# Designed miniproteins, single chains, continued (3), part 4

Each design is a single chain, and the fold is of that chain. pLDDT is the mean over its residues in the fold that is shown.

## One batch from the design tools (miniprotein)

Design m8113
Fold by ESMFold2-Fast:
Structure m8113 (fold): chain A 83 residues (1-83)
Amino acid sequence: SMEEELKKKALELVEEARRLATEAARLLREGGDEAEAERLAREAEELAKEAAKLAEQLSEEEKEEVVKKLLEGIAEAARAYEA
C-alpha cells in the first residue's frame, strides 16, 4: 500500500539518521575529528527532516510510530556520547 511504502521509507531514513548521529556522538566522546562529527550530525539532521516530512503524509497512528522511532534514535545518540 502507499501508506505502507511511505512508512517504510520514513523508518529507513530514521534508522540511517540514528546510525550517523550515533557515530558523530562516538567521535566526539573519543576526542576524534570534530569536523567529521559535525558533518555526520548535519547529515543526520537532514535525514531526520526528510523522515518528518514523509511522516506528515501518514495517518496519525503511523506518524506517531515514526516519531517514536526518531526520539529513540536521539536518546541512543545521547547515550553514546555519555558512554
Scores: mean pLDDT 85

Design m8114
Fold by ESMFold2-Fast:
Structure m8114 (fold): chain A 65 residues (1-65)
Amino acid sequence: SHMLEEAVELIKKGRELMAQGKAVEGTGYVLRGIGLAVEEALKLVQQGASWEEAKEIVEKAVKEG
């Protein structure tokens, strides 16, 4: 989904900022991206997805970011 693509992009940007020594700013982007992935996964559970599917969605976003 578009929200998961945004989550991955935020995590990638955060990791790049951390690599540049901007640890606080970079961590903020990573946490915001993880938050979006979790929100999307929880919405899918409310729509009938399993908790295992929700876990895989969040893990994939973190791995791709």
Scores: mean pLDDT 88

Design m8115
Fold by ESMFold2-Fast:
Structure m8115 (fold): chain A 56 residues (1-56)
Amino acid sequence: SDAERDLEQGKKLLEEGDYAGALTAFGHARRLGEEEGDEKTAKEAEELRKQALEGS
């Protein structure tokens, strides 16, 4: 799904140390996951976004 693609992009950016990019990608993944009814992806994106924010 679009949410899953943004989630994977966020994970890649986080591995590269791009916390700002990761936060943006995880924010998009959460929103799209909510719109698509993909609660699993939305919850994972929210948790990873929180971790990226704490890491920056």
Scores: mean pLDDT 81

Design m8116
Fold by ESMFold2-Fast:
Structure m8116 (fold): chain A 70 residues (1-70)
Amino acid sequence: GTAPPATGPEAARRALATAEALRESDPEVARGLYVAAAALAQGRVGPNGPVTEEEAEEARRRAEALIAEA
Protein backbone atom coordinates (compact mmCIF):
# COMPACT_ATOMS: atom_id res chain seq x y z
CA GLY A 1 0.00 0.00 0.00
CA THR A 2 0.97 3.65 -0.27
CA ALA A 3 2.68 4.92 2.89
CA PRO A 4 1.24 8.16 4.32
CA PRO A 5 3.48 11.21 3.74
CA ALA A 6 5.82 12.32 6.56
CA THR A 7 4.67 15.94 6.03
CA GLY A 8 1.68 17.59 4.39
CA PRO A 9 -2.04 17.94 5.19
CA GLU A 10 -2.62 14.25 6.06
CA ALA A 11 0.29 14.22 8.53
CA ALA A 12 -0.94 17.57 9.88
CA ARG A 13 -4.45 16.15 10.42
CA ARG A 14 -3.01 13.20 12.35
CA ALA A 15 -0.88 15.49 14.55
CA LEU A 16 -3.89 17.76 15.18
CA ALA A 17 -6.07 14.76 16.16
CA THR A 18 -3.36 13.54 18.56
CA ALA A 19 -3.07 17.04 20.08
CA GLU A 20 -6.85 17.16 20.66
CA ALA A 21 -6.75 13.70 22.30
CA LEU A 22 -3.94 14.82 24.64
CA ARG A 23 -5.31 18.31 25.39
CA GLU A 24 -6.74 17.34 28.82
CA SER A 25 -4.17 14.74 29.97
CA ASP A 26 -0.95 16.26 28.57
CA PRO A 27 -1.58 19.93 27.67
CA GLU A 28 2.15 20.70 27.24
CA VAL A 29 2.53 17.87 24.68
CA ALA A 30 -0.72 18.95 23.01
CA ARG A 31 0.61 22.52 22.59
CA GLY A 32 3.74 21.18 20.87
CA LEU A 33 1.64 18.98 18.58
CA TYR A 34 -0.54 21.92 17.48
CA VAL A 35 2.61 23.78 16.38
CA ALA A 36 3.92 20.58 14.74
CA ALA A 37 0.60 20.18 12.86
CA ALA A 38 0.93 23.69 11.39
CA ALA A 39 4.54 22.99 10.35
CA LEU A 40 3.57 19.62 8.80
CA ALA A 41 0.76 21.29 6.81
CA GLN A 42 3.44 23.62 5.37
CA GLY A 43 5.72 20.65 4.53
CA ARG A 44 8.04 21.42 7.45
CA VAL A 45 9.02 19.85 10.78
CA GLY A 46 8.64 21.69 14.08
CA PRO A 47 8.76 22.93 16.78
CA ASN A 48 12.37 23.71 17.84
CA GLY A 49 11.70 25.48 21.12
CA PRO A 50 9.27 26.07 23.97
CA VAL A 51 5.64 26.45 22.89
CA THR A 52 3.36 28.98 24.58
CA GLU A 53 -0.41 28.53 24.87
CA GLU A 54 -0.82 31.54 22.54
CA GLU A 55 1.45 29.94 19.92
CA ALA A 56 -0.50 26.68 20.21
CA GLU A 57 -3.85 28.40 19.59
CA GLU A 58 -2.45 30.28 16.58
CA ALA A 59 -0.85 27.08 15.24
CA ARG A 60 -4.13 25.16 15.62
CA ARG A 61 -5.99 27.82 13.61
CA ARG A 62 -3.23 27.88 10.96
CA ALA A 63 -3.10 24.08 10.66
CA GLU A 64 -6.87 23.87 10.13
CA ALA A 65 -6.73 26.66 7.50
CA LEU A 66 -3.84 25.01 5.63
CA ILE A 67 -5.56 21.60 5.70
CA ALA A 68 -8.71 23.23 4.27
CA GLU A 69 -6.67 24.87 1.48
CA ALA A 70 -5.01 21.59 0.48
Scores: mean pLDDT 70

Design m8117
Fold by ESMFold2-Fast:
Structure m8117 (fold): chain A 77 residues (1-77)
Amino acid sequence: AETATRVLEVEVPAAGAVVTLEVETGLPDGLYKATATLSDGTVYVTTVEVVDGVATLRLRVEGPAGRYTVTVELTRL
């Protein structure tokens, strides 16, 4: 099964901001379940399409402004 885990850092300018993550996965093109876990413990689950090895996620971060570590787990559907 095609599964990858990537760790990224994101800077959130304000609480409630939507941040866009471009995750270079190296996975084959297709539909994936993405689980994004922020360093504050917030978890987002969505479906993303990997195109040319890249998955794009949009996350609304309700926590305070600052730098977050995001762990993204991708599992092929």
Scores: mean pLDDT 82

Design m8118
Fold by ESMFold2-Fast:
Order: C-alpha cells, then structure tokens, then sequence
Structure m8118 (fold): chain A 70 residues (1-70)
C-alpha cells in the first residue's frame, strides 16, 4: 500500500525514529491481516484507524523537520 511505502521511506530517512515507525507499521500490518482474514465492519474500522495513525506520525515528523530547518 502507499501508506506502507511512505512508512518504509520515512524509516530510511530517519533511522533514529525507526523503532517508533516500525511499531506503528507493525500495528497497521496486523490490522490489515485481521481485516483480510475477516472483513467485518469492526476489522475494517481498526484497519482504517491504524492507517490514519501511521499517516499522522509521518505528517508530524514532516512538520517537526520543517520547524527544525527554520
């Protein structure tokens, strides 16, 4: 997925944040696996929530970098 690719790219750019990004990515991958095994509304909602958490982390890291560069 595009979100997984972004998380992997961000881990490559920020090796110091790798463990944090990896933990969120692992949670997303588990939610995806649960949804693919049982595509219930509950599992779909968890998958969406974990996807949004990874996106939020990447956005926050981009904002933090921009502030440090200023």
Amino acid sequence: SEVEKLAEEYMAKHPERREEIQAELDSLRQAKADYEADPSVENANRYIAETLRVIGLIVDLEIEERRKAA
Scores: mean pLDDT 83

Design m8119
Fold by ESMFold2-Fast:
Structure m8119 (fold): chain A 117 residues (1-117)
Amino acid sequence: TVEAVAQATFTLSSASQTVTKTVTLRDAATGEPLATATVTATATPTSVNVTVSFDRPLDILDAQVVVGRPAADGSIEVLGVAEAPTITSTSVEATVPLYRPLEAGETVTVLVSLTLG
């Protein structure tokens, strides 16, 4: 079993918008690139809808999505966490409920953690 991570950071121009970024999915232990991931996040005042699409099929056993703020010390302030209810070989989709509303001008990090078989 391989733990894999993809991380996308966005600066929001409004509290309700859709943003897309292409990032590399990496082995969490080695940093080896596994796939290209396209992360699409739709922010609302109470949640972030996250869709991640991969450039190749993956044997995805489990997926978790974390939405947070990058802190000055390099840590992430967690705003919401969700297990992904929708998993295919090429995509993961989750709605992440937030404990507080997002603000315009806020920087948000989406961290996607996968368990691969």
Scores: mean pLDDT 81

Design m8120
Fold by ESMFold2-Fast:
Parts: structure tokens; sequence; C-alpha cells
Structure m8120 (fold): chain A 70 residues (1-70)
């Protein structure tokens, strides 16, 4: 799925920007192992919440837009 590949790219970019965030690394691993759309949406929602906690509204917005398209 192109949307899954786009989400994976965004999650990787977030990990590169915030390398000390263990929760983001854990979400990236969980996303790579996810097999259902429900699992993917749950992980992306958690990533959007972490982006907000980090003060990164741009990543939070991008992730929420992807959730709406999945």
Amino acid sequence: SELKEEALKILREMVEKYPDSQPLRDLLRAFEKATTDEQLKTILYSAAQLAEDLGDEEFAKKLRELIEKL
C-alpha cells in the first residue's frame, strides 16, 4: 500500500529527527510488524500523540491525515 509506505517514511523521518526517543523507535518496529489496518491506525495515532508531546505539530498533522486515508 502506498499509504503504508508513506507512513513508514514519516515514522523513519521522526526517528531520525528524535533519535533519543525510545517510544518512537518502538512504534517504528511495531509498525513494520503490523498486519492489519486497525493495528496500523493505532500505531499512527500513538505516533501523532508523541509528535505533539515533542512539540512537532507538522508531523502530528501529517500522521493524522494518513490515518484518515487508511
Scores: mean pLDDT 84

Design m8121
Fold by ESMFold2-Fast:
Structure m8121 (fold): chain A 130 residues (1-130)
Amino acid sequence: MQPDPPPAPTSDPSRPPYESEELQWARDELLQSLEDHPVAYYFARVPNAEALRWYDYYDIVPNPVDLGTIKARLENKYYHSYQEVKDDVEQMFDNAFKAYPEGSPEYEAALELKKIYDQVVAKLEAKLAS
């Protein structure tokens, strides 16, 4: 039985807090749109692999991330660019597609939430281009 790794960091003392208009849009538009979707509860936290006896979870998912971690990172001004927020959200979806079988509730939830993500990102990137 492998011990669970420590939780993903939501702050970094060596990394100065940063805020931008694009990060405000990521918090207020992107994250809010994802959290408001009914299937968001599947992504509210990283699975408790030890409690679920999912002993190979961290072999499948070496970089776990969830909506709660992304929210905390945005609140702590951890991200230095809008792209870093997108990278974490896309990592969350990639993790779900690798860990869960196709047709599972979690896999289908990831597909549905990714559709909302793609729509909001297109809207925000159009706004950035203006």
Scores: mean pLDDT 77

Design m8122
Fold by ESMFold2-Fast:
Structure m8122 (fold): chain A 72 residues (1-72)
Amino acid sequence: MLSPEEQAEKLLGKEVTVLPSNEKGVVVGYKGDKVYVALDNMTGWVDNEGNLLPGTGIIEVPISNIADVRDL
């Protein structure tokens, strides 16, 4: 069983579905048992994995709210 931190690290750079809103985004960072997700509904400001641009829709999400994971 992976620790929450190991699970979060494996999500870096992947596209995920955020519950309960079912919004999609890319994981740009993590902190303990939480990930930072750049939501797709913001304009294409986020470039590649891990880039935070001014005015992006980045949210902090607990790993338990990640429903789907796919490679970008």
Scores: mean pLDDT 67

Design m8123
Fold by ESMFold2-Fast:
Structure m8123 (fold): chain A 101 residues (1-101)
Amino acid sequence: DELLEELVELLVKDSLKLFPELKSKDIEALRKKIKEWLEELIEKSKKGYKLDIPESAYPIANLFSKETLEKAEELVKKYKLKNKPEEILIEAYVIAFSFLS
């Protein structure tokens, strides 16, 4: 899925700008984790699943590039996800942040 792979690379690229301390080994693991998570979200969404993102977290989405948000919007539309594109960006931020400890 080219759209999924493009979004994963954009999420990883933006995460590296937000967290420049991420090393090459962590970057590969982050890419894999984001891809597996998005594939799982798409599959579970077919059964009515939705990510629970608190409204207080929404400003985090503004840390990502416009290109990444637009690609997330394309994914949401293509797979008819119940989540907003901003919520995908917020969860990707949480995943990336988990690699810093």
Scores: mean pLDDT 86

Design m8124
Fold by ESMFold2-Fast:
Order: structure tokens, then C-alpha cells, then sequence
Structure m8124 (fold): chain A 62 residues (1-62)
């Protein structure tokens, strides 16, 4: 359904942002990205939104 499509798009965004962060801080960015992807997979759309926000906050502080 729509929620699955939105969740998949957020997961793609998390992965893309993580790849950019890995260019600056490869070790920390990789761990954070993997953790956020796993949380998003477990909790569905709401968890994916929170995971994306956490990664975005991390990127803003780089």
C-alpha cells in the first residue's frame, strides 16, 4: 500500500544520506546508517520518519 511505498522511499533516502556522510566520517556514519535502517524496518513508516530525522540531525552537525 501507500505506507509501504513511502517507507521504501524513506529507506532509500536514509541510505543515500548515509553514503554522503560516510565520505566525511566513514566509521560513525556507517554504524548510524545501519542502526537507523534496522529501526525503520522494525517500526514501519513512523519509525522510518524518526530514523530519517536522526540521520538528518547528524548530517547538520558534520
Amino acid sequence: GLNRLLTDNLLKGIRGAGEEAEKIDPERARKLTEEQIEEAKKGGYDAAVKSFDRLREYLEKL
Scores: mean pLDDT 78

Design m8125
Fold by ESMFold2-Fast:
Structure m8125 (fold): chain A 73 residues (1-73)
Amino acid sequence: SSMKEELEKLKKEYEKLLEKFRKGEHTDEDLFKLVEIAKKLGLPLSREAVNRYTAERLRRIGEEIDKELAELK
């Protein structure tokens, strides 16, 4: 089923991103994806991961605002 396929894909991506995170080889995009997948799978998150995820979300919101403001000029 599509639901089972999606869960298996998310688990595989999570494991790959988790290894990058453990090695300190992750990008901000990798960390953002790791946290998003962990939330979808109901997996535990560290305070550090949550804080950095929140910062990245705020950064993206800021970029969206800046883009909208540029279109108004």
Scores: mean pLDDT 75

Design m8126
Fold by ESMFold2-Fast:
Structure m8126 (fold): chain A 77 residues (1-77)
Amino acid sequence: MTISLSKETVKVGEPVTVTGSEELKKVELYDSKGNLVQSIDTDKKDVVITPKEAGSYLVKGTGKDGTKDTVPLKVVE
């Protein structure tokens, strides 16, 4: 499975849609230090996340099959 982002660079508070190639079980946002800063359990292909702080992040999607994909997200002020 794969994920894509509506935008790879967004402003603080700007919503980003995470789209899976299949239904997603979970979307997780990790900071540049590897800390989990946001986690959303879901059953949908499209999941909206809203970053609260500027930084370089990794978005991890977990599909219904348990397969994972990770894409970078840059958040600016």
Scores: mean pLDDT 85

Design m8128
Fold by ESMFold2-Fast:
Structure m8128 (fold): chain A 66 residues (1-66)
Amino acid sequence: SEYAEKAREAAERGDGTLMAQYVGKAASGGWGEEARKYALEGATAMQRGDPEGARKYSEKAEEAAK
């Protein structure tokens, strides 16, 4: 979705708050609850300055969204 793309752009800029906002919108647009949960945890990890945690949760969200 367009919101997932915007979330990636925000993450690339280091804007964890904007990333979390777009992740929430992307999840609402057709992702299941599990994918939404992992995506939000990834955004939280990014805000916390944990890029490894953010990557791990983003992978889980993408897997759950399939």
Scores: mean pLDDT 70

Design m8129
Fold by ESMFold2-Fast:
Structure m8129 (fold): chain A 91 residues (1-91)
Amino acid sequence: MSKSEQARLIAAAAIGVVGLDYLLEQGKATREDAENVVKLVRKAVEGASPEDAPLVARIAEQARDLFRKAGYNEVAEEAEKILETAREKAA
């Protein structure tokens, strides 16, 4: 991926997490919303440079915590695995 494409994926993941948090607080979050956010977070982590790894790790952690709060346990487990990958890249 180009550096520009990587930056856009990170931005999309961050926006997705913020949007999901808002929908969750409104009681309007769906499982599909959570599934879409985890896909964005996965792509951001896969494309992340070591320099961006701490940022995408924070995004993945926020996503995991939101999924757990919503009761989307399967998606939360996916996010935890993605978070582990991001943390390894940051080390």
Scores: mean pLDDT 86

Design m8130
Fold by ESMFold2-Fast:
Structure m8130 (fold): chain A 125 residues (1-125)
Amino acid sequence: GFEEGLKAFLERDYESAIKHFTEAIKAGDERAYTPLGLAYMELKKYEEAIKYLEKAAKRGNVVALVNLGEAYIELKKYEKAIEYYEKALELDPENSQAWLNLGIAYEKLGEFEKAKEYYEKARKL
């Protein structure tokens, strides 16, 4: 179940975490979508992570939106990553991780002045 998934995740047993969170979702526990996506992120399975994080993000989960952006950065889809970080900041304008990650995305696009502005935003929060 969900609690067993959290324990496995904290122990860095991501394969067991995925199994338990998948069972929780099949039982209707939608709280498991975010940590399931995060477990796939830790295993560098970014396409699987996106599938579950998108379901959490539709419910306004800011952590899921930030990690969707991170998954798209790893897939080198920088413009799509920016869209998810901007959505996270619409819901939580003081999210320092989303500002930092916007800076990283713009740096990857060669937009160094924009990256600097977003890094300064993250540092002041």
Scores: mean pLDDT 90

Design m8131
Fold by ESMFold2-Fast:
Structure m8131 (fold): chain A 76 residues (1-76)
Amino acid sequence: MSPEERERLAREAIERARGLAATLSSPEHAARVRELAEEVARVVAEHGPDSPESLAAEAEAVPVIEALVREDAAAR
């Protein structure tokens, strides 16, 4: 994967997470998803999209975001 492709994928993933937060029914769940997206964005900006730190931050954030989305859906 090229650095340009990784940068694009990282940006798209962060934008998707931000968009997902806007669709959640719970303000608390929406805020937490947004916080996770912003933390990943911070790490990507600080270390670069191809860095081990950025990959680790993304890998850590994705399961938590997925759990919050499931919890939000179940609460409806």
Scores: mean pLDDT 78

Design m8132
Fold by ESMFold2-Fast:
Structure m8132 (fold): chain A 70 residues (1-70)
Amino acid sequence: MEELEKEIDAAVTIIRLAVALVAASNQGNKEAEEKARKGLDETQKLVDEGKYDEAIKVGNKAIEEVDKIM
């Protein structure tokens, strides 16, 4: 159960990063777009490796960094 919850949280984090990427792109903010894209790639790699706790941490940090410059 706990593992499934972490997997869902990681998937939600991926979705949030994808939304941030689209928002940054729509605003023409290339710095935010690049940070969101990098965060999405790093988070997805960790999810693919089953490292859900690390994926959530990395993804949330990327979202916070994008939010600060948008």
Scores: mean pLDDT 83

Design m8133
Fold by ESMFold2-Fast:
Structure m8133 (fold): chain A 89 residues (1-89)
Amino acid sequence: MKYVGKVTIKIKPELNTEETLDKMVELAREVAKETGAKVLGISKNLEKGEVHIVVEGDEDTVKNFMERVKKKAEELGAESVDYEIKEKE
């Protein structure tokens, strides 16, 4: 079965810059390569300090993507990482 994962990375206000948002985007792309998750979309919102990522894959692939993104984003200045996993049907 296929799963869709939606991730929202919120940047700490003191680190809310285009450079930090770009680092989060690059991190998400690299983690997708490492886990085999298919990136369906990435968007940045500098005003809100948010990066939104949507991925598709098998349940374990999507879960591994979420766990690794959360850990790495928190290391790079994320205030919070929220995620939602839904079965695709």
Scores: mean pLDDT 84

Design m8134
Fold by ESMFold2-Fast:
Structure m8134 (fold): chain A 78 residues (1-78)
Amino acid sequence: SLPEAIKELLKEKGVKMSDEEIERAAQALYLAYQGLTPEEIAEKLGMTPEEVIDLLRRVTRETGMTPIELVKEAKKKL
């Protein structure tokens, strides 16, 4: 699945996150790529909007890639 491919990509990039954080990041990236707002993503994942924003910012800083770029790269694995 696309979320699983995103999760694999994050692991390959060596992000310093727990398996649970990587799982949440993959789901958040997937929903952001579909055009959901941080508030909508937070509601779907049982997080706060601030936690979603912080998680996506952390992923971007650690990978050097935007959420859209990460999802597009993950799609190439499918």
Scores: mean pLDDT 85

Design m8135
Fold by ESMFold2-Fast:
Structure m8135 (fold): chain A 84 residues (1-84)
Amino acid sequence: SMEEAVENEQKGLQAMANGDYEKAIEYLEKAASLMEDPEHKALVYRRLGLAYLAAGDKEKALEAYRKAAELGDEAAAALVKQMS
């Protein structure tokens, strides 16, 4: 549901703020999977990419940014270009 998607996004952002990148990844992956709005889903994938990058996983960060870029996130597209 939209409510569950937003709740997982909020928990993911809180985990990021706490430096708990493993939990942030888990929550943001769930939020992305439940998010139906393409623009909001792109934002969640960009946040997921940032969580992977903070966790030290550059390759998974790049894949998440590519998914965000495919959904129209211009900031993620710029990040893909810089990291490639």
Scores: mean pLDDT 89

Design m8136
Fold by ESMFold2-Fast:
Structure m8136 (fold): chain A 99 residues (1-99)
Amino acid sequence: SALDLLAAPDAEKIAAAQALLDQTRALLEEVRRRAEALNDEGTVAQADELLAQADALAAKVAAMAAAPASTDDINQVVLDVVSLSSLAESLKKRVELKE
C-alpha cells in the first residue's frame, strides 16, 4: 500500500496521508484508554509519544494541503505517516494480548 501511495499524484498522497493520520490518531487514543484501564503506564507513555508525533505530522500535512510542497517532502511525510500507523497497530496488538 505504501508503494502504491507513492505512485499516486501529490494531491492524492496528501489526502490519503491525512485520512490515515486521522485513523491512526483515533486508534492511539483507543489504545491509550485501554492501557490506562489496565494500569499499563509504559503503554500509556508510548501512546502519548506517538500521539505527539501524530500531531506534528498533522501540522505538516495541513501545511502541504494549504501551500505548494516538493514531491520529496510529500513522499517523506507519507512514509512517516505509514510508519506511525504501523507502530500504532503494533501497540494495539500489545494491549489486546494483555486483555
Scores: mean pLDDT 87

Design m8137
Fold by ESMFold2-Fast:
Structure m8137 (fold): chain A 72 residues (1-72)
Amino acid sequence: SHMSLKEKLLELIGRILRAIGDIEDARLELERAKKEGASKEEIEELEERIKKLEEELKKLKEELEKLDKEME
């Protein structure tokens, strides 16, 4: 489990881009659900899913900041 800094960076960037894509998809799904008159429960479930994805993205960005300090 001793990846090079470059390998760690590339993996982390890939995970960040995927997380951004997942958040965008979930936001589009929420917008569609609201326009189609989805139940309050369905809307709340989608909002909670987005919140969890945003928390994951925040953690990945914190990992990127730590890795950036390692590359100094």
Scores: mean pLDDT 84

Design m8138
Fold by ESMFold2-Fast:
Structure m8138 (fold): chain A 70 residues (1-70)
Amino acid sequence: LKDFIEELEKTAKELEKNGDYEGAARVYDRIAKLYEKIDPEKAKEWYQKAADFYEKSGNTEKAEELRKKA
């Protein structure tokens, strides 16, 4: 599971590097959902990160939704 999350982090960083902030946000949201079942506190950190990237992409409504989960 850790190796899978590391691959998702790598994917999100590549998307961020390419300016695809919404794509990066979607991957961080996916990581957060995986952590919800294992470590809810860590999931909150990933939801916050996803929200920050949604805001950078101009999707303020989705960012606010995810911040409520963080």
Scores: mean pLDDT 81

Design m8139
Fold by ESMFold2-Fast:
Structure m8139 (fold): chain A 76 residues (1-76)
Amino acid sequence: SSLGAEGKELYEESVKLLNEAKKLGNKEGEELAQKGIDYASKGLQAVDSGDTESAKKYLEKAKEYNEKAKKKIEES
């Protein structure tokens, strides 16, 4: 499904952001990237259970936290 593919991409992006923040010692970036991972994971769980509405909401949150993490990493 398109939502499943999107969730996987968001999860992989969040993991990359977490690793980058850790290398830079950017604790706020780490926390924001971890929230991205958590929401992408919840979104993928919702996709698997057929809860399309929850999946969309969780994946929106994953996008928001990934963007916040990117900004904090750029401030490092």
Scores: mean pLDDT 89

Design m8140
Fold by ESMFold2-Fast:
Structure m8140 (fold): chain A 78 residues (1-78)
Amino acid sequence: SLDELIERFQELMKELIENGSDEQLAETQRELRKIGEEYAEKLAKAPKEEHEKILEEMVKEMIRVLEETLEEIEEEKE
């Protein structure tokens, strides 16, 4: 569900804030903003019936960015 995706996103953001540098946080926030802007354009062009699906796709892409960034942070330490 969308609520479960949002919860996962929040958990990953907390982990990034805890383990990431200020530079990694800033870069990740820029990537998340870019995704948000791209999906905002999709939402503006899409019929209402597709909006929930588009929002789920957006959150999934944002989760992917966070997971990839956290994996990179872990690899840099070991």
Scores: mean pLDDT 83

Design m8141
Fold by ESMFold2-Fast:
Structure m8141 (fold): chain A 57 residues (1-57)
Amino acid sequence: KEKVEKAIKDLLELLKENGVISKDEVKGLAEDLGVSVSTLTKEIKKAAKENNIEVKI
């Protein structure tokens, strides 16, 4: 869980800098964390909303 939260924060930082996250990046991270792509995508969107960041996936 801690690793997932850190990875989401790192992705949000990249999203804030670049404005977009590719589907391949989400898939690779989901594989590394042992979670489904759909679960990780939902967590990213939720965290982005909480931090007032616009998500493009």
Scores: mean pLDDT 72

Design m8142
Fold by ESMFold2-Fast:
Structure m8142 (fold): chain A 114 residues (1-114)
Amino acid sequence: MLEEVRERALEEATRIFLEAIREVNKEKLSDKEVLEKAIEAVSRALATIGALFAEAGLTVDLAEVLELMREAVERAKEEALKEGLNEEEVEKFVKAVEEVLAALEAGRPVEPVP
């Protein structure tokens, strides 16, 4: 069912973002490196969401995928904070993901700032 596929996609995307947040927290990364991790996590989440919907024989549009990814990154943020990860590093990653999602929605490439 659509609801089951959506929940599975949300759970998998949340796991992907949480793993990326843990990596950012473990390594004291630059803003450029955090953005690179955000791009990698968004790309992986996009592929995973697409694959799960395709496996179920369902179509999903970009707006639905973006909404699901925004929900997943917020869920990952809450779990990271519950794990005691550094709030500043978590927020830095979340903002980078939001920038990547905004660029994807606008059809623009995302490049790290110097």
Scores: mean pLDDT 81

Design m8143
Fold by ESMFold2-Fast:
Structure m8143 (fold): chain A 104 residues (1-104)
Amino acid sequence: EREKVKEYMDKAIKEAEKAYELAKQHNPELAPRAKQFLDGLKAMADTALKEEDPEARKDILGNMYLYAEGEAKRLIAEFEKVSPEIAEHVKKMLDYVKKAYEVA
């Protein structure tokens, strides 16, 4: 369902934005990587939401989830060393990406 996909993707991007803002303030060495991940998620989300075919959209969301899971594991490990708060936002983002895929 497109509306629920948009809702969960908006929530995922919001959590990624919070992680990036906190990284800029407290962990500036990790901020560029957090921004790259955020920009990638925004691009994939935009592509998925513009896709009119439900099957193709679900496939895009599945690829987005795999990308997010792989990158999130690395970011969580790095942020856990310096800020559990930022790591928590990355974990919430990943959960919302998964939910977007499950309702697609």
Scores: mean pLDDT 82

Design m8144
Fold by ESMFold2-Fast:
Structure m8144 (fold): chain A 83 residues (1-83)
Amino acid sequence: DDEALRAGMARVAAEARALGPEAEEALAAGDWERVLAIGERLVAALEAEARELEAAGHEKAAARLRELAERERAALAELRAAA
């Protein structure tokens, strides 16, 4: 289960790294809608990995990724409200 969690986290981290340049450009341009859209894409990636882990029987790993997705979604909602 812990190994499955590490593998899932590694896949999400790779996706986050691929979005890095786009996020840097959006931040430099002050394009907050694009920054938030990138954040939503990362939340979706966490939720997708959690569903795959749950389908494979890794319920504890799936629950951990859902916790991370929920925290990130809450942070994005707070940023949207402040914008």
Scores: mean pLDDT 81

Design m8145
Fold by ESMFold2-Fast:
Structure m8145 (fold): chain A 79 residues (1-79)
Amino acid sequence: EKAAEVAEQAARSLAYHAGADPTVIEEGAKRAREAALESQNEEDLAKRIADVLSQVPGVSKEDAEMTARVAAREAARLA
C-alpha cells in the first residue's frame, strides 16, 4: 500500500517534469503503482519502477533509475 503510493507519486512527478501529456502521466503512475504491488523486495521494486519510468517519453534511463531507487528506498523506510 505505502510502496504503491510512493511509486505512483514518483512516476507522476517525473513524467510531469519530462513534459508528458496528462494521459501519459496518469498511465505511468498507474503502471508504477501496479509494479509496486507486485514487487518482492526493495531491489525488485526499484527495477520494476525503473522499467515503467524509462518507457515515459522524455524520461532518460538515468532519471528513471535514480527516481526508482529513491522511491524504493522511501517505500522500504515506511514499511
Scores: mean pLDDT 77

Design m8146
Fold by ESMFold2-Fast:
Structure m8146 (fold): chain A 79 residues (1-79)
Amino acid sequence: LMAEAEELAARAKELAAAGRLAEALGLMGRALALKLEAEGETELARRVEELAERAYEAGRAGDEAAARAAAAELDRLLE
């Protein structure tokens, strides 16, 4: 679980360095969801994973507006 989160975070850094920021955000969000699940925050982890998936798919499609909308929802969820 934690090792998977670390691998996803490392992959997100590679994508960010390549300028693929929306995809990087999606993978970083998935890594965060795995860490939250490991901490027992199952419902929060599920919601973070859903938003991360939306950001990742929007990034792959080049839909910057949809990616930013998902990121904004993620920011509100993490407060």
Scores: mean pLDDT 75

